# Ledger of designs, part 74: designed miniproteins, single chains, continued (3)

Each design is a single chain, and the fold is of that chain. pLDDT is the mean over its residues in the fold that is shown.

## One batch from the design tools (miniprotein)

Design m10563
Fold by ESMFold2-Fast:
Structure m10563 (fold): chain A 96 residues (1-96)
Amino acid sequence: SVAEVIKELERLDKERPFSPQELEVLLTVLNLFLQANRDPSKREAIVATLREVFAMDPELEPALRFLDLLVQHNLSPEELEKLIEYIEEKLRELLG
């Protein structure tokens, strides 16, 4: 559920606070997932590509963990939108 994903993000943030740049990457991933929801084959290709890109840079390990969390929880479009709202609020708090 989206509540479980948010709880895990809060746990990760407590271990090491997310930077604004990292939160922007998470928002990009979520928007790609929403777009891909119209085509299951495109979604699978996006996930595979993002895993390769994120695995190449140790600084993107949080994004890779987040991608795995999204795949594990199989969120609905409504749940993805709620998660986007949550991350946007966190980004506003850091930048305000």
Scores: mean pLDDT 79

Design m10564
Fold by ESMFold2-Fast:
Structure m10564 (fold): chain A 82 residues (1-82)
Amino acid sequence: MSSAISRLDSLFARMDSIIDRMRRVAGLPRTPANRATIDALMRDLSRLIRDALANTPDDLRDSVADRVAALAQRALDIRSSF
């Protein structure tokens, strides 16, 4: 149970890193290569989200779902503005 919290913290740190990379790419020219990079980062983020939700204990489910929804919305906002 304590190891689940540490695993979730690690997954969220990886998600935050992806969001930061997306933000940096969104500051670059809107080339097909840069758009492909954003799409790849979106896929990586989606996989981490699925892993977090699949491995979340029931008592943390609502908290993790809310945090995941906020990160997903942030990623979609970055993608839509690029």
Scores: mean pLDDT 82

Design m10565
Fold by ESMFold2-Fast:
Structure m10565 (fold): chain A 77 residues (1-77)
Amino acid sequence: KPSLSELLEAVRYVIENNLTMKEFLEIFSEEIARLVGAVILAVLSELSDEQIEKLAELLNVPVSALKAMIELAKSLL
């Protein structure tokens, strides 16, 4: 499984380089792509804390990790 550091780096890289989904899938694994895509959608959809907790459970990641990724994505968008 990817580490939190790898996920945060992937989120930053996608946003800062304005990558297309095709370019992103060529660079990162499907697992990382799915997690980063979910984070970006969560930010754009303005999910509540309860919805973020449910999403973390569905993605099988710690809530703290998902919240850190969402906060980073919000700062870059």
Scores: mean pLDDT 72

Design m10566
Fold by ESMFold2-Fast:
Structure m10566 (fold): chain A 93 residues (1-93)
Amino acid sequence: DPYTKEMYNRVLKALLAEGVPEQRAKEGARIIVLLWLADENVSEEEIARGLVTLAGLSESEARRAWRAVMPIIEELNAQRKKEGEEALAKGAS
């Protein structure tokens, strides 16, 4: 899935930019992708909880991380919706 790969890469880059160590940033990106695949409307609370409990981020790291990650999730959700609507519009003729 190209969106899964894009989500992982964007989230990983964002976590690294926020100063999350590489190992925890990779685990955090994996957890966020899994949460997003389970529910595209994943909440900030669920992301922060997953980052702390599953990826091993500190509470402080998780707070910075979810603020950087939420715009990425929103952008990719909007892109998927737009591309889906465009595909339906082209196929409905």
Scores: mean pLDDT 79

Design m10567
Fold by ESMFold2-Fast:
Structure m10567 (fold): chain A 79 residues (1-79)
Amino acid sequence: DAEKRVAEAEAKAKALLERAQGGDGEAAKQELTEFSTEPAGLAGTYRLAARLQQQDPERGAELQEVARKAARKLAEKLN
């Protein structure tokens, strides 16, 4: 079930983002970036960024930039 996998990926991206902003700073940011270089992880991170953009535009923009960089890296890996 693709929708279930994307929803689970969004939840994981949210947990990693909260850890990155809370206490696990650098390590959690690296995990989020690496997670976002996989197809489901990228989709989850984009969905989270879109939701966050409505509540906190600055944080949403930061997460969109992480997703964009990860998308470029994934495209290079798949080509």
Scores: mean pLDDT 77

Design m10568
Fold by ESMFold2-Fast:
Structure m10568 (fold): chain A 58 residues (1-58)
Amino acid sequence: DLREEVVEELMERFGVSRELAERAVNDAIAFLEGFGVPVTRERVLPLAETILEVDLRS
């Protein structure tokens, strides 16, 4: 399960709640789908990390 795998990795790396990790992953997937590109772990993880990092700093 791609979503669960990325959510768990974000929680481990950032120490954030599951709710925050799930929001970042869902936002990343929506962004990729909007661009018509394949939703893969290699694309979702770095984008979700960027989204989460921006949210935590702002």
Scores: mean pLDDT 81

Design m10569
Fold by ESMFold2-Fast:
Structure m10569 (fold): chain A 93 residues (1-93)
Amino acid sequence: TPPRPPGDNTKQMLLTLYGFYNLSQGKLPTSDQIESIRNMINQVYSKDDKQRQKSIETFNNDISNLTPSSRISFKSSYDMYKTMIGATDEFFE
């Protein structure tokens, strides 16, 4: 069975989105935000071990090395995740 994207847990969605936002600004997220992002990756790619491991590895590496290129990557992750959960600027208002 395909995994469900995390659509129903507003707190986890906000933690994940804020985590990506902070990383896009070159700021280290809180531990809760980091854990939320990892949990989301595990849920989204639960049926694809290769993609899941690659995504977690990339995320962990980028957190350890917040370069300008990794910040651009996290902005892409932020934009992708925002699209995936149906979030708009209105979602946070």
Scores: mean pLDDT 71

Design m10570
Fold by ESMFold2-Fast:
Structure m10570 (fold): chain A 91 residues (1-91)
Amino acid sequence: SERAAVAERIIELVREGRYDEAIKILRDYVAAHESAENQARFAAIPDEEIRAMIEAAAEGAEIDELRAAGRLEEAERREAELRAREEELLA
């Protein structure tokens, strides 16, 4: 899907350290596809928080790749670390 292709591109940019481009693509996608209320809420989120969100998404994709490769112990450790960071962001 278009959404999946955009998500994959964002993850690729994050892996390359191209955070500003990844943030821009995500903001452009939200502006094109979300309601006016959701666009306004998302526009209010600082780039530093958007960066944390896209870094978490890239980490999730890497965990899925580790599982697919049979590296289950490493995948489980990385998943626990990601969940701990998500809980910190929600606190």
Scores: mean pLDDT 82

Design m10571
Fold by ESMFold2-Fast:
Structure m10571 (fold): chain A 78 residues (1-78)
Amino acid sequence: SALLEAFEKTMQELLARIREALAAGDVMTATKLMLRMVGEAESALLEAKRAGDLEGQQRIEQLMEEANQEVQKLLKES
């Protein structure tokens, strides 16, 4: 759906910015972006739940998990 596509794009953009901030040693900016990523995911999940979109809920939860794994990898490698 268009909402899922927008959410996926937002997650990709936030991950790219987190990666850049960590590469620059800007831990404060990286932390703020990580918190924003969690908030965006929680909002998207709530919207999918309100719509009764079970497939959307599962996809959002999958994207949240993938993003969390990427962040953990970046933190371990930095």
Scores: mean pLDDT 83

Design m10572
Fold by ESMFold2-Fast:
Structure m10572 (fold): chain A 84 residues (1-84)
Amino acid sequence: SLRERLEAQLREEERLIEAEENEEERELATLIREAQEARLAGDEEKAEEYRKRALELIERIDPSAVPGLEAAIEAYVAAVEAIE
């Protein structure tokens, strides 16, 4: 039936969205970690590069959240430098 075809299509779309969201989260986590490593190594230029790439990813996901997430990313990097 048409309903069954639509339900199957929606389920496939949900799978693709979930997979893409998980990939974006993993990429963001990797960029933040690389920014931390660069900061700890004293490579401020690389740390800034990775931070900007993380912000670009957030801009693609939810542009309206960028100011809050930018502050959170900076706080996270600063906290790691202070603790480790």
Scores: mean pLDDT 66

Design m10573
Fold by ESMFold2-Fast:
Structure m10573 (fold): chain A 120 residues (1-120)
Amino acid sequence: SGGRSSIEELERLNDKLRAIAQKIKDGQALSADDQAFIRDVYQRALDLGKSAIERAEKYGDSATKSIVEDLKKQGHSEEQINIILGIFILGTEGFPVSALHTIIHHLLEQQGLPKIPEIE
């Protein structure tokens, strides 16, 4: 993906993601800007997951279909599958997967929503 973001911008975003994940692990309060940022990350993960599933159905991407089938077999909801697949895709785009999992779990807990498993 020749996206709108340069490698330098991705590194800045990665530093911000790691900093927020560390605040969460340390039990520190997140700023309003941090909260807005993690909501945008959550929405991006959902949108990427949904788009990847639609693309896999249209073009026969067996790798994406296999991941979705495994997650369905584990009893995950459509939204959970979209989030999990979105995190995986963000990881392939160079984002820190462990920080993303920490942030997404924190956001789900704040909303009283069920946790998603860690992708190995």
Scores: mean pLDDT 77

Design m10574
Fold by ESMFold2-Fast:
Structure m10574 (fold): chain A 98 residues (1-98)
Amino acid sequence: MKSEEAQKYLEEARKHLDEAFRILDEELAAGNPYPSDEAVEHARKALENAQKAIELGLTPEAVDILARAYAILAGRDPDVQALEEFRKKLAELREKLA
């Protein structure tokens, strides 16, 4: 039951991550190496949905989507403190999967 709800959040996270990469690829082809506000918004939604999926059921796939979405956000506006906090969180999640 909760696994089905987690799967819905995971599917939404994947859709938003795929859209973010699609926008980034188009922007890079146009000579823009920095993520746009639109790409960042999709990455943010992917991050939020991946976090909800993890809350309902921790899976390697959800953690991978979380990491990739955060990488896009960090690429736009890197915050060293937020990056270190995220790295610690990611390490804790990966430890729980072992």
Scores: mean pLDDT 79

Design m10575
Fold by ESMFold2-Fast:
Structure m10575 (fold): chain A 89 residues (1-89)
Amino acid sequence: VSQEDFDLDVEIGIIEIKAAVTKLAIDRLLKKHPDSPYLKKAREKVDEAMRLLEQAAASTDPAERRTLIERAKQLVDEANKLLDKAEKE
């Protein structure tokens, strides 16, 4: 295993944990506010991020893995911003 592959595997793991924590927070708030458009959109974004991380973990191409990881990070950030909006509304 190359250092790059190892570093990417570690990054995938860290983002998977962040996505899981964000998803748990969204799911808890959705039980209280099932019709929140912000929470529904945040859920869609975190589900997409988790899908991309699964693809990154399965890929053997470092360039593809980097692109998928970067997009997953962006989606988790967007989901957290929507979660913040839902908590304040």
Scores: mean pLDDT 85

Design m10576
Fold by ESMFold2-Fast:
Structure m10576 (fold): chain A 96 residues (1-96)
Amino acid sequence: LDKAKQIAKDKLKDAKKNGDKKTQADSYTTLGNIYALQGNNDKAVKYFNKSSDIYKSIGDDVSSDSSQNFADKVKKGQITDAQKKTMTSYLNGLSS
């Protein structure tokens, strides 16, 4: 998780410098997934909400709704094993 977290933070920093909103949103989603898996629900919700806002700003309503749904589920403590498996698979792909 630490390697994936660092990669996400580095991508976010570069995306902010370049004005790449899609990569910013993707990086916030990655950070949300990492913090959710670490049990840091407050940070997970914060990052998923930031991701949702940016996706919506670029017209990606599907990704915006997905990020908002994850934020709501984390906030309620309702993350399913299937959702955790999806998060873990995504992060393993980034850290490999």
Scores: mean pLDDT 78

Design m10577
Fold by ESMFold2-Fast:
Structure m10577 (fold): chain A 78 residues (1-78)
Amino acid sequence: MMSTNQKKVIQTIFAKSPNGYYAVQMTQDHDMSTVKKIMMQTIPHLNIDNSTKQKLKQAINNSTSKESLYQKVLSVLS
């Protein structure tokens, strides 16, 4: 079952990326390492500045759970 934060991350990535494929991949059941890999692959395709991209990479690297990852990503993208 997708958490509220997971749904918000998917919606935010979809809105900020011309490539909806990565947003669709995020709806699948993945382990933490796979989720981090998908997010890192998505960052270059986001319509945001380089400073925000660096903050996203830091948030992803500093996350120790899927829920913490989603929360930190939302905090940077909001």
Scores: mean pLDDT 73

Design m10578
Fold by ESMFold2-Fast:
Formats: C-alpha cells, structure tokens, sequence
Structure m10578 (fold): chain A 63 residues (1-63)
C-alpha cells in the first residue's frame, strides 16, 4: 500500500500467506531451504513482497 500503515498490514498478510505456503504447499522445499533463505523470504514478505515471491525466495534457499 501507499500508506505506511497499509504497507505494514500488506506485509504482515503476505508474511502469513508466504509462511502458509512454505509450511503447507512448500513443506518439502522448506525442509531443503537454508535458514538464510527462509529468513530473507520472511523479510521480503514484511517489506511488502508478494506471497509467491516469498515462497520462491525460500525455495531457492538463496536471496
């Protein structure tokens, strides 16, 4: 969102959606992901990244 408040909410929702994808849809990929990849994916979601981008970053284990 344009507003910091809305941006924060969007980031939080993206993080929840991304975490759901990692835990549910990406369980196997998440088990192979590095801690650094998982952390960067979470930070991207909090910064306003989309759930699909978050999952992709974690899946790579790098980024």
Amino acid sequence: GMDARQGGEAGARAARAGSGALGGGYTSSFNKATPEGAQKATELAMAGGSAEEVAEIAERGRG
Scores: mean pLDDT 54

Design m10579
Fold by ESMFold2-Fast:
Structure m10579 (fold): chain A 92 residues (1-92)
Amino acid sequence: LEELLEQVRAALEGIESSTDPKTVAEIARAAADMLRSTGHPELVELAERLQAAADGILAAYEAGDTEGVQRNKDAAIEALREAIEVLEKLLE
């Protein structure tokens, strides 16, 4: 779980620093797959939220909806912050 926490923190930094919607969606999907693989119910729920956000980023990008890209990017950031909080509690 410590390695996963480091990877999720890196994913958050990557999303916050990237302006490319495809890159942001790819990072969010990778993080979702990692969280889902734990089988922990709270992390699996956050993985589904990240997957939805990643799908939303790509759909908005293809539609030319810049506000939709930003909203889904913000949703991915929120889900990753919540995942960090859950992982920190699980490491106690």
Scores: mean pLDDT 86

Design m10580
Fold by ESMFold2-Fast:
Structure m10580 (fold): chain A 91 residues (1-91)
Amino acid sequence: MVEEAKKLYKEAKEKFEEGTVDNIKEGGLLASKAGDLLYQSGEYEEAAKLYEETSEKLFEAAKKTPDSIDSGVLEVQAAVMKTVAEILRKK
């Protein structure tokens, strides 16, 4: 449901604001769940925007992450979300 997706994405944004690697990873998972709910509701444009915004946040976090493995994980997660957004924009 759109309301549940908005709540999850708000929680994701709070996690990104906390700025620890673990909180950013949790934020990414919450944002992914929010995007999935929007997709299931047929809100493709809203889902695409959410994935695009989340991808940007995760790429930014990856650049600031000194651990190469954590940085790589965040970069891969960001790339997946960007790809999903591109697919959804074609619907």
Scores: mean pLDDT 82

Design m10581
Fold by ESMFold2-Fast:
Structure m10581 (fold): chain A 70 residues (1-70)
Amino acid sequence: ISIEAGDKAAVYAAAVAPEEGSEEVDENDVLEFIKAVEDKDVARAQELLAKLSKRGSLKAILETIKKLVP
């Protein structure tokens, strides 16, 4: 996974994810989201981001992206 894909995933999350939510998100779902962004699969990235945003806060999503991408 590239740094560029991680940065782009973070920008997408910041645009739509709520500030309130769970402190925990599924790392596998975040990994698939970053991978979808890297693959330029917009539909899959939006689906995964919507799923993450229903349960996780923006902070939790961003922290998990940082953990998975250096």
Scores: mean pLDDT 75

Design m10582
Fold by ESMFold2-Fast:
Structure m10582 (fold): chain A 93 residues (1-93)
Amino acid sequence: MEEKRKKIEEMKELRKENPFNAFLAAQYVAEGKFDEAEKALNMDKKEAEQRVIQLLADALAQANPEMPKEQQQQLAKQLAEEFKKQVQDELAR
C-alpha cells in the first residue's frame, strides 16, 4: 500500500515535463504492472506519445469496430494532441 502511494507521488512530478510518460506509468501502476510503469517513466518522449496514441486507437477500435482503421488512428492522434495542449496550457499559467 505505501509503495503504491510513493509511485503516485513520483509520477506527479514527472507529469509536468513528460505527460505521456506519466500517463502510461499511472495506467500500469493501476494494473499492478510496476516494472512496465518504470519502463514507461524512462521511455523516450516520442515513444511514450506513440504508445498513448496506439492505446487510444485500440480503445476506439473496441468501441467502434466498423470505423475505418485510418479514421481510428486520426482520432487517436487528435485526442493525444488535445491532451498535450491542455497540459502545456496548464503549465504556462
Scores: mean pLDDT 72

Design m10583
Fold by ESMFold2-Fast:
Parts: C-alpha cells; sequence; structure tokens
Structure m10583 (fold): chain A 87 residues (1-87)
C-alpha cells in the first residue's frame, strides 16, 4: 500500500494547538501518532479525514507526528513532521 503523503504540521498562533494536514492513503485504515521530545507516544487517534487539529499541547514544546496506514498484512508510514508550540 501507499502511505499518506503531503504531511504538514502548522502550529496555531497564540494557542497550544497544531493543525495537521495530509493527502489520505487510497485504502486502508490510517492512525495519527504524536510523539513528545523524548520520542514517547503521547497521542494516538484515528485519522478518517485529510486534517486534524491537536489541542491541549504543552507550550514551548517540540513534537513529532507520523501517519500510519494498515491494510491486511501491510503497514505503511508517512514521512514525519516536527513542530514547536508557542511558549
Amino acid sequence: ITPPTGLTASPNPGASSVTVSWTPAADGETTLLLFNEAGELVREVPATASSYTLTGLTPGTTYSVVLQTTLGDEVAGSAGASFTTQA
């Protein structure tokens, strides 16, 4: 399978939130995975659309986001995107 493409993460000014956007995979189930600065998984959410807004993040903190698509026995991950929330 092909992974989601065009992954971008845009921090929202004045808010502890980020808007993540991507081009959906053609098939399979996609999950959004958010990692903290230590590389620990902090959020895992189903990605059923082409964008998602992550809220309630810690200010002044760097995160990484990855999309993972599964279809039967196949798994494909997107390229990662990193962003830093405003302090």
Scores: mean pLDDT 78

Design m10584
Fold by ESMFold2-Fast:
Structure m10584 (fold): chain A 62 residues (1-62)
Amino acid sequence: GSLEREFEEIKKEAERLLAESKDTILRAGAKEALEVLETSKDLEEAVREAREILENARKASE
């Protein structure tokens, strides 16, 4: 479904940030987002929280 696709997209974005970025803030955010996606019981909440974490990390990194 759409939620499962959003989960995959966010996971790919976080994995890409960890692989490509040298920014410690972006890497920390990506790692936290991946942990939320893996440990959360509710996929909808996990996707939402992970997205917010990545958005906040990007804003903090400017």
Scores: mean pLDDT 83

Design m10585
Fold by ESMFold2-Fast:
Structure m10585 (fold): chain A 82 residues (1-82)
Amino acid sequence: MQEFVDSTVNNIKKTVEEAKELAKEGKYDEAIFVLDVGIGLGHIALAVAKLIGASDEHIEKIENAIEEAEKVKKEIEEKKKE
């Protein structure tokens, strides 16, 4: 359980950092695409965690990582529209 949660959170965080670097290079569409895939996989992992009876603390860690990725996606989308 712990390894699954930690791996999921670390993968989402890595996706966010990769998207931020793409955005710094002006590659907004690529950054948004990477975040969309990461967020989607995060939601699948969240569903799996709930199915296998993960603790509320483990669920919250995954949810918080997804929320941060969604926030970064919104910020990049707003910059692209400028």
Scores: mean pLDDT 84

Design m10586
Fold by ESMFold2-Fast:
Structure m10586 (fold): chain A 120 residues (1-120)
Amino acid sequence: MEEVEEYYKKGIEAAKEGKIKEAVLNFLKAAKLAEEKGLPEVEVYSLLAAAYILVGDEKGAEEALEKAKKIGFEKGDIGGILRAIGTYLEALLLAKKIEVSEEEKKELLKLLENWKDVEV
């Protein structure tokens, strides 16, 4: 729990500074660690949705958030759903201050597609 929260915090801090790649890497590390610790899948997909929105992939972000909500609903994890929405909205607000080039977006999307290969 605490280590996942620390990576999430580092990701938010990097995003506030406009450091997109560092922010995405930290959210992917948080997601990977959450999966390795057996945390609810709603938390994993919430972190992935935040990473997608920071990359500027709105469709990928919406799909990840919808997956998080569906899993949360099926498990009765309303608290998880609310946290996922909160994380998504925070990432969306941060993304408004960040511009990602088409080339950088492609590089970051490849990193996101391989999020399970990220070292923690």
Scores: mean pLDDT 80

Design m10587
Fold by ESMFold2-Fast:
Parts: sequence; C-alpha cells; structure tokens
Structure m10587 (fold): chain A 73 residues (1-73)
Amino acid sequence: AAAEEVEALRLLREMEEAVQAAPPSMRPGLEEQLQDVQQRFEAGLHFVPQIREVLRDIDVQLGLEDIKRVTLG
C-alpha cells in the first residue's frame, strides 16, 4: 500500500508550490505549516486527509491575502 505515500508526496509538492507562490510576508507562516507536515511525513505518518486540509487552508489564506492586497493597497 504505497498509495497513501504517493498521494501524500503529491499533496506535499502542491503545498510546496503554493508556499513558493505566496507573498514574502506570508511565506514564513506557510513554510512553518509545510515543515510540520513534512516532519510528520518523514516520521511515516502518511495521513492524507489532514494533508489535504492543510493544503486547503493554505489556499484559503492565499486567497484572503490577495483580496487584502487589491482592496487595502
């Protein structure tokens, strides 16, 4: 059952891309979230549903920050 590991790696790559695309002001906080997920993955904890939730949260944070930039300055 390498399926969970493969899916987790795919989600981690998407998360890495989202973090790299983030504004510099947001990047440290998103990098912290990414590091937590990466550490758990390295420990053999391939909890795909939680990784999906973190990625979704990052996408939401990026969307909210983009709205702030276009609305407030």
Scores: mean pLDDT 70

Design m10588
Fold by ESMFold2-Fast:
Structure m10588 (fold): chain A 66 residues (1-66)
Amino acid sequence: VEELAEEAKKYIDEAAQSGDGATARENLRKAAELGEQILSDPEATPEQKKIAEKALNLGKAVDAAA
């Protein structure tokens, strides 16, 4: 679960640093997929769930725009 949270943060950071909207959206979608996995894990800490919720909210914003 810790690995998934760190990877989700990486995708969010990559999206923020991307100058290309399509690449940013793809990274946010990947972060959202990891966020779903974290939230489905009963051993996830509150801090990990907070990262997961942020990733999911960003991914939903991308999907709502499509």
Scores: mean pLDDT 75

Design m10589
Fold by ESMFold2-Fast:
Structure m10589 (fold): chain A 100 residues (1-100)
Amino acid sequence: SREALLRAIALVLEAIGLLLEVELLEKKAEKLNIKLSPALEAALEAARRAAEEALELARKVLENPDDEETLAKAEEALAAARAALAEAEALLKEQIEKLK
């Protein structure tokens, strides 16, 4: 349907935006020019992998917009990627605060 196609396009755009946010966070961490904590390094890597998986699933929804099962998986992957990004952002903020 047209509605399903528009939803699929919106998911792809959201996934692209999320991956860009991960890239900006990675560049912000790199700009600190210090050794990152192992927890922060792991969180950044997890956020990147989750965002990449969300984009792959969103692209699959675009190929078959009326597949409700693939749509549900894409929405779950986007939610997981947002959570992973938030965790990485929190850990980076904590590390910056300790650099006082």
Scores: mean pLDDT 86

Design m10590
Fold by ESMFold2-Fast:
Structure m10590 (fold): chain A 62 residues (1-62)
Amino acid sequence: RVEEALRRLGPMTPEELAKELGISKSTVTRELRRLVTQGRAVAEERINPKTGKKETYYRLAP
């Protein structure tokens, strides 16, 4: 589900994924850790245009 959302919507924060999927942030974070451990996703820092601060976004591995 998390992997499917990343494929469909592109890079997202755990909070954005939780809202999109209607599940807890803890569940999203757990699934993201699994995907990263398997080499199927990567975490990258991007600037949030709303706050101007760097936040961790997740995307599928190439």
Scores: mean pLDDT 78

Design m10591
Fold by ESMFold2-Fast:
Structure m10591 (fold): chain A 81 residues (1-81)
Amino acid sequence: MREVEEVVREATEETLRELREILADAPEELREKYLESVRRMLEALGEDMLARKASPEQARARLEQIRRYIVGEARRLAAEL
């Protein structure tokens, strides 16, 4: 349990850090709302994985897939701003 919780926490912090860099030129309110939305989504995903007793390996794989998707979407958003 604790290992999966740490994986979720670390992946969330790393994703939000990268998103802040990608959205640095975005309006602050838009950036902060987007980051808060992503944080809540990753926290909810983490809670679901814990409820399903996912292994740390499964959690890392799923979070990495979601991170790649989120980062890609943020880069598209940044390019349009």
Scores: mean pLDDT 82

Design m10592
Fold by ESMFold2-Fast:
Structure m10592 (fold): chain A 62 residues (1-62)
Amino acid sequence: VARQVEALRIREEAGIGLGRMMKSSGSLGPEDDSKKLKKKGEEFERRERERGRAEIEAALRA
């Protein structure tokens, strides 16, 4: 239990270091990451739109 808290701290510190290193690595643009994020966002938006539309349609049709 206590070990888990310590592990979390170590992981967070390692994560911070890694994050900083990645930024320093040139960050020529994680094009892949940007694409992934955009794709996910679009997918979520599409799903939301579908849901909203279905609800409106159902409401309209009764």
Scores: mean pLDDT 60

Design m10593
Fold by ESMFold2-Fast:
Structure m10593 (fold): chain A 102 residues (1-102)
Amino acid sequence: SVEEELKEIEELTEKAVSSDDPEVKAEAARRIGELAEKSEDDRVLEKALRGLGEILNSTDDPKVLEAALEAAMRVLRASENPELILRAIGLILRAIGKLLDT
């Protein structure tokens, strides 16, 4: 259900942001991307982009940045909503920018 997907994304985001472990952050980002890719609901895609943005802001670790980049690309592929597409592109560009600065 959409409510279960939204809750899982929220829990994954909180777990990632509160952890200092790059593997925990990267795994959460990957799982958020997988949930988004399987969903056709704009609320799930929006929640995923918000969560990925928070994870991206919490880290400079290349492994986490790559996972967030891949997850944002999954959201981009799943969405036909212009606003969500632009937000996904924004996250992709921010992740690339951070990777180039590492």
Scores: mean pLDDT 87

Design m10594
Fold by ESMFold2-Fast:
Structure m10594 (fold): chain A 100 residues (1-100)
Amino acid sequence: MKVILSEAEKKLVDFLYELAKKLGIGKNISKEQIERFVHYLSTYPKEVIEASDLAKALNISVQNAKILLTLAGLAGASLGRPLKETLTKSDFDEILELLS
């Protein structure tokens, strides 16, 4: 699947992939899956991000979708944002803005 990413989205993909490798989950999550994840969330229409929507859109398990959301939350925390139990669309958009 060809995904066209902005510079901020590319930076987030690289950040998430390196973080996944450091956490030992890089073998379970491919860079291509992270690219599709970031692109999908950049256009996501709801404030509450549903793992089931991600699982369906990316053709992955709900558990893998939850792992990707947790990874994005950890990336946000690494950039100085508070670590929240549930990542929102506003949280995701602010992470992209920090990388712009």
Scores: mean pLDDT 79

Design m10595
Fold by ESMFold2-Fast:
Structure m10595 (fold): chain A 57 residues (1-57)
Amino acid sequence: MEEAERQLETAGRLALRAGAPIEAAVAALRTVGDFLGLPEERTRELIARLEAELRAQ
């Protein structure tokens, strides 16, 4: 996994652990993905994967 993708995933998990609402966490992750220079397509996929994991709990 590329460093930027791993950082985005870690940031998402940390935001959720801190009790951030899913909607706020998703918005923040989009900003982080853009800052890290990730392609929009990959950022979208990673966010969707995190949302799916949360819904599966």
Scores: mean pLDDT 73

Design m10596
Fold by ESMFold2-Fast:
Structure m10596 (fold): chain A 74 residues (1-74)
Amino acid sequence: MKPLSKEEARELLEKATDELIKNPFSPEALYRLAKAFYALGNKDAAKAIFRGIVERYPDSPYAKEAEKLLKELE
């Protein structure tokens, strides 16, 4: 997984939060949120969110990316 800068992580977190308010459980919003947590060093939170994407949106391109990243993080 490519690490994000703190500024990128903050921007993604704000955008993901807005999307979760408007459209909860969006695979794109969850993916961006997980990447932000990983960039901030919270790998456990990132892994939990990636697993959620795979379980709830298995056919999404974001689920496939999340599955790949989970293998790299484990």
Scores: mean pLDDT 73

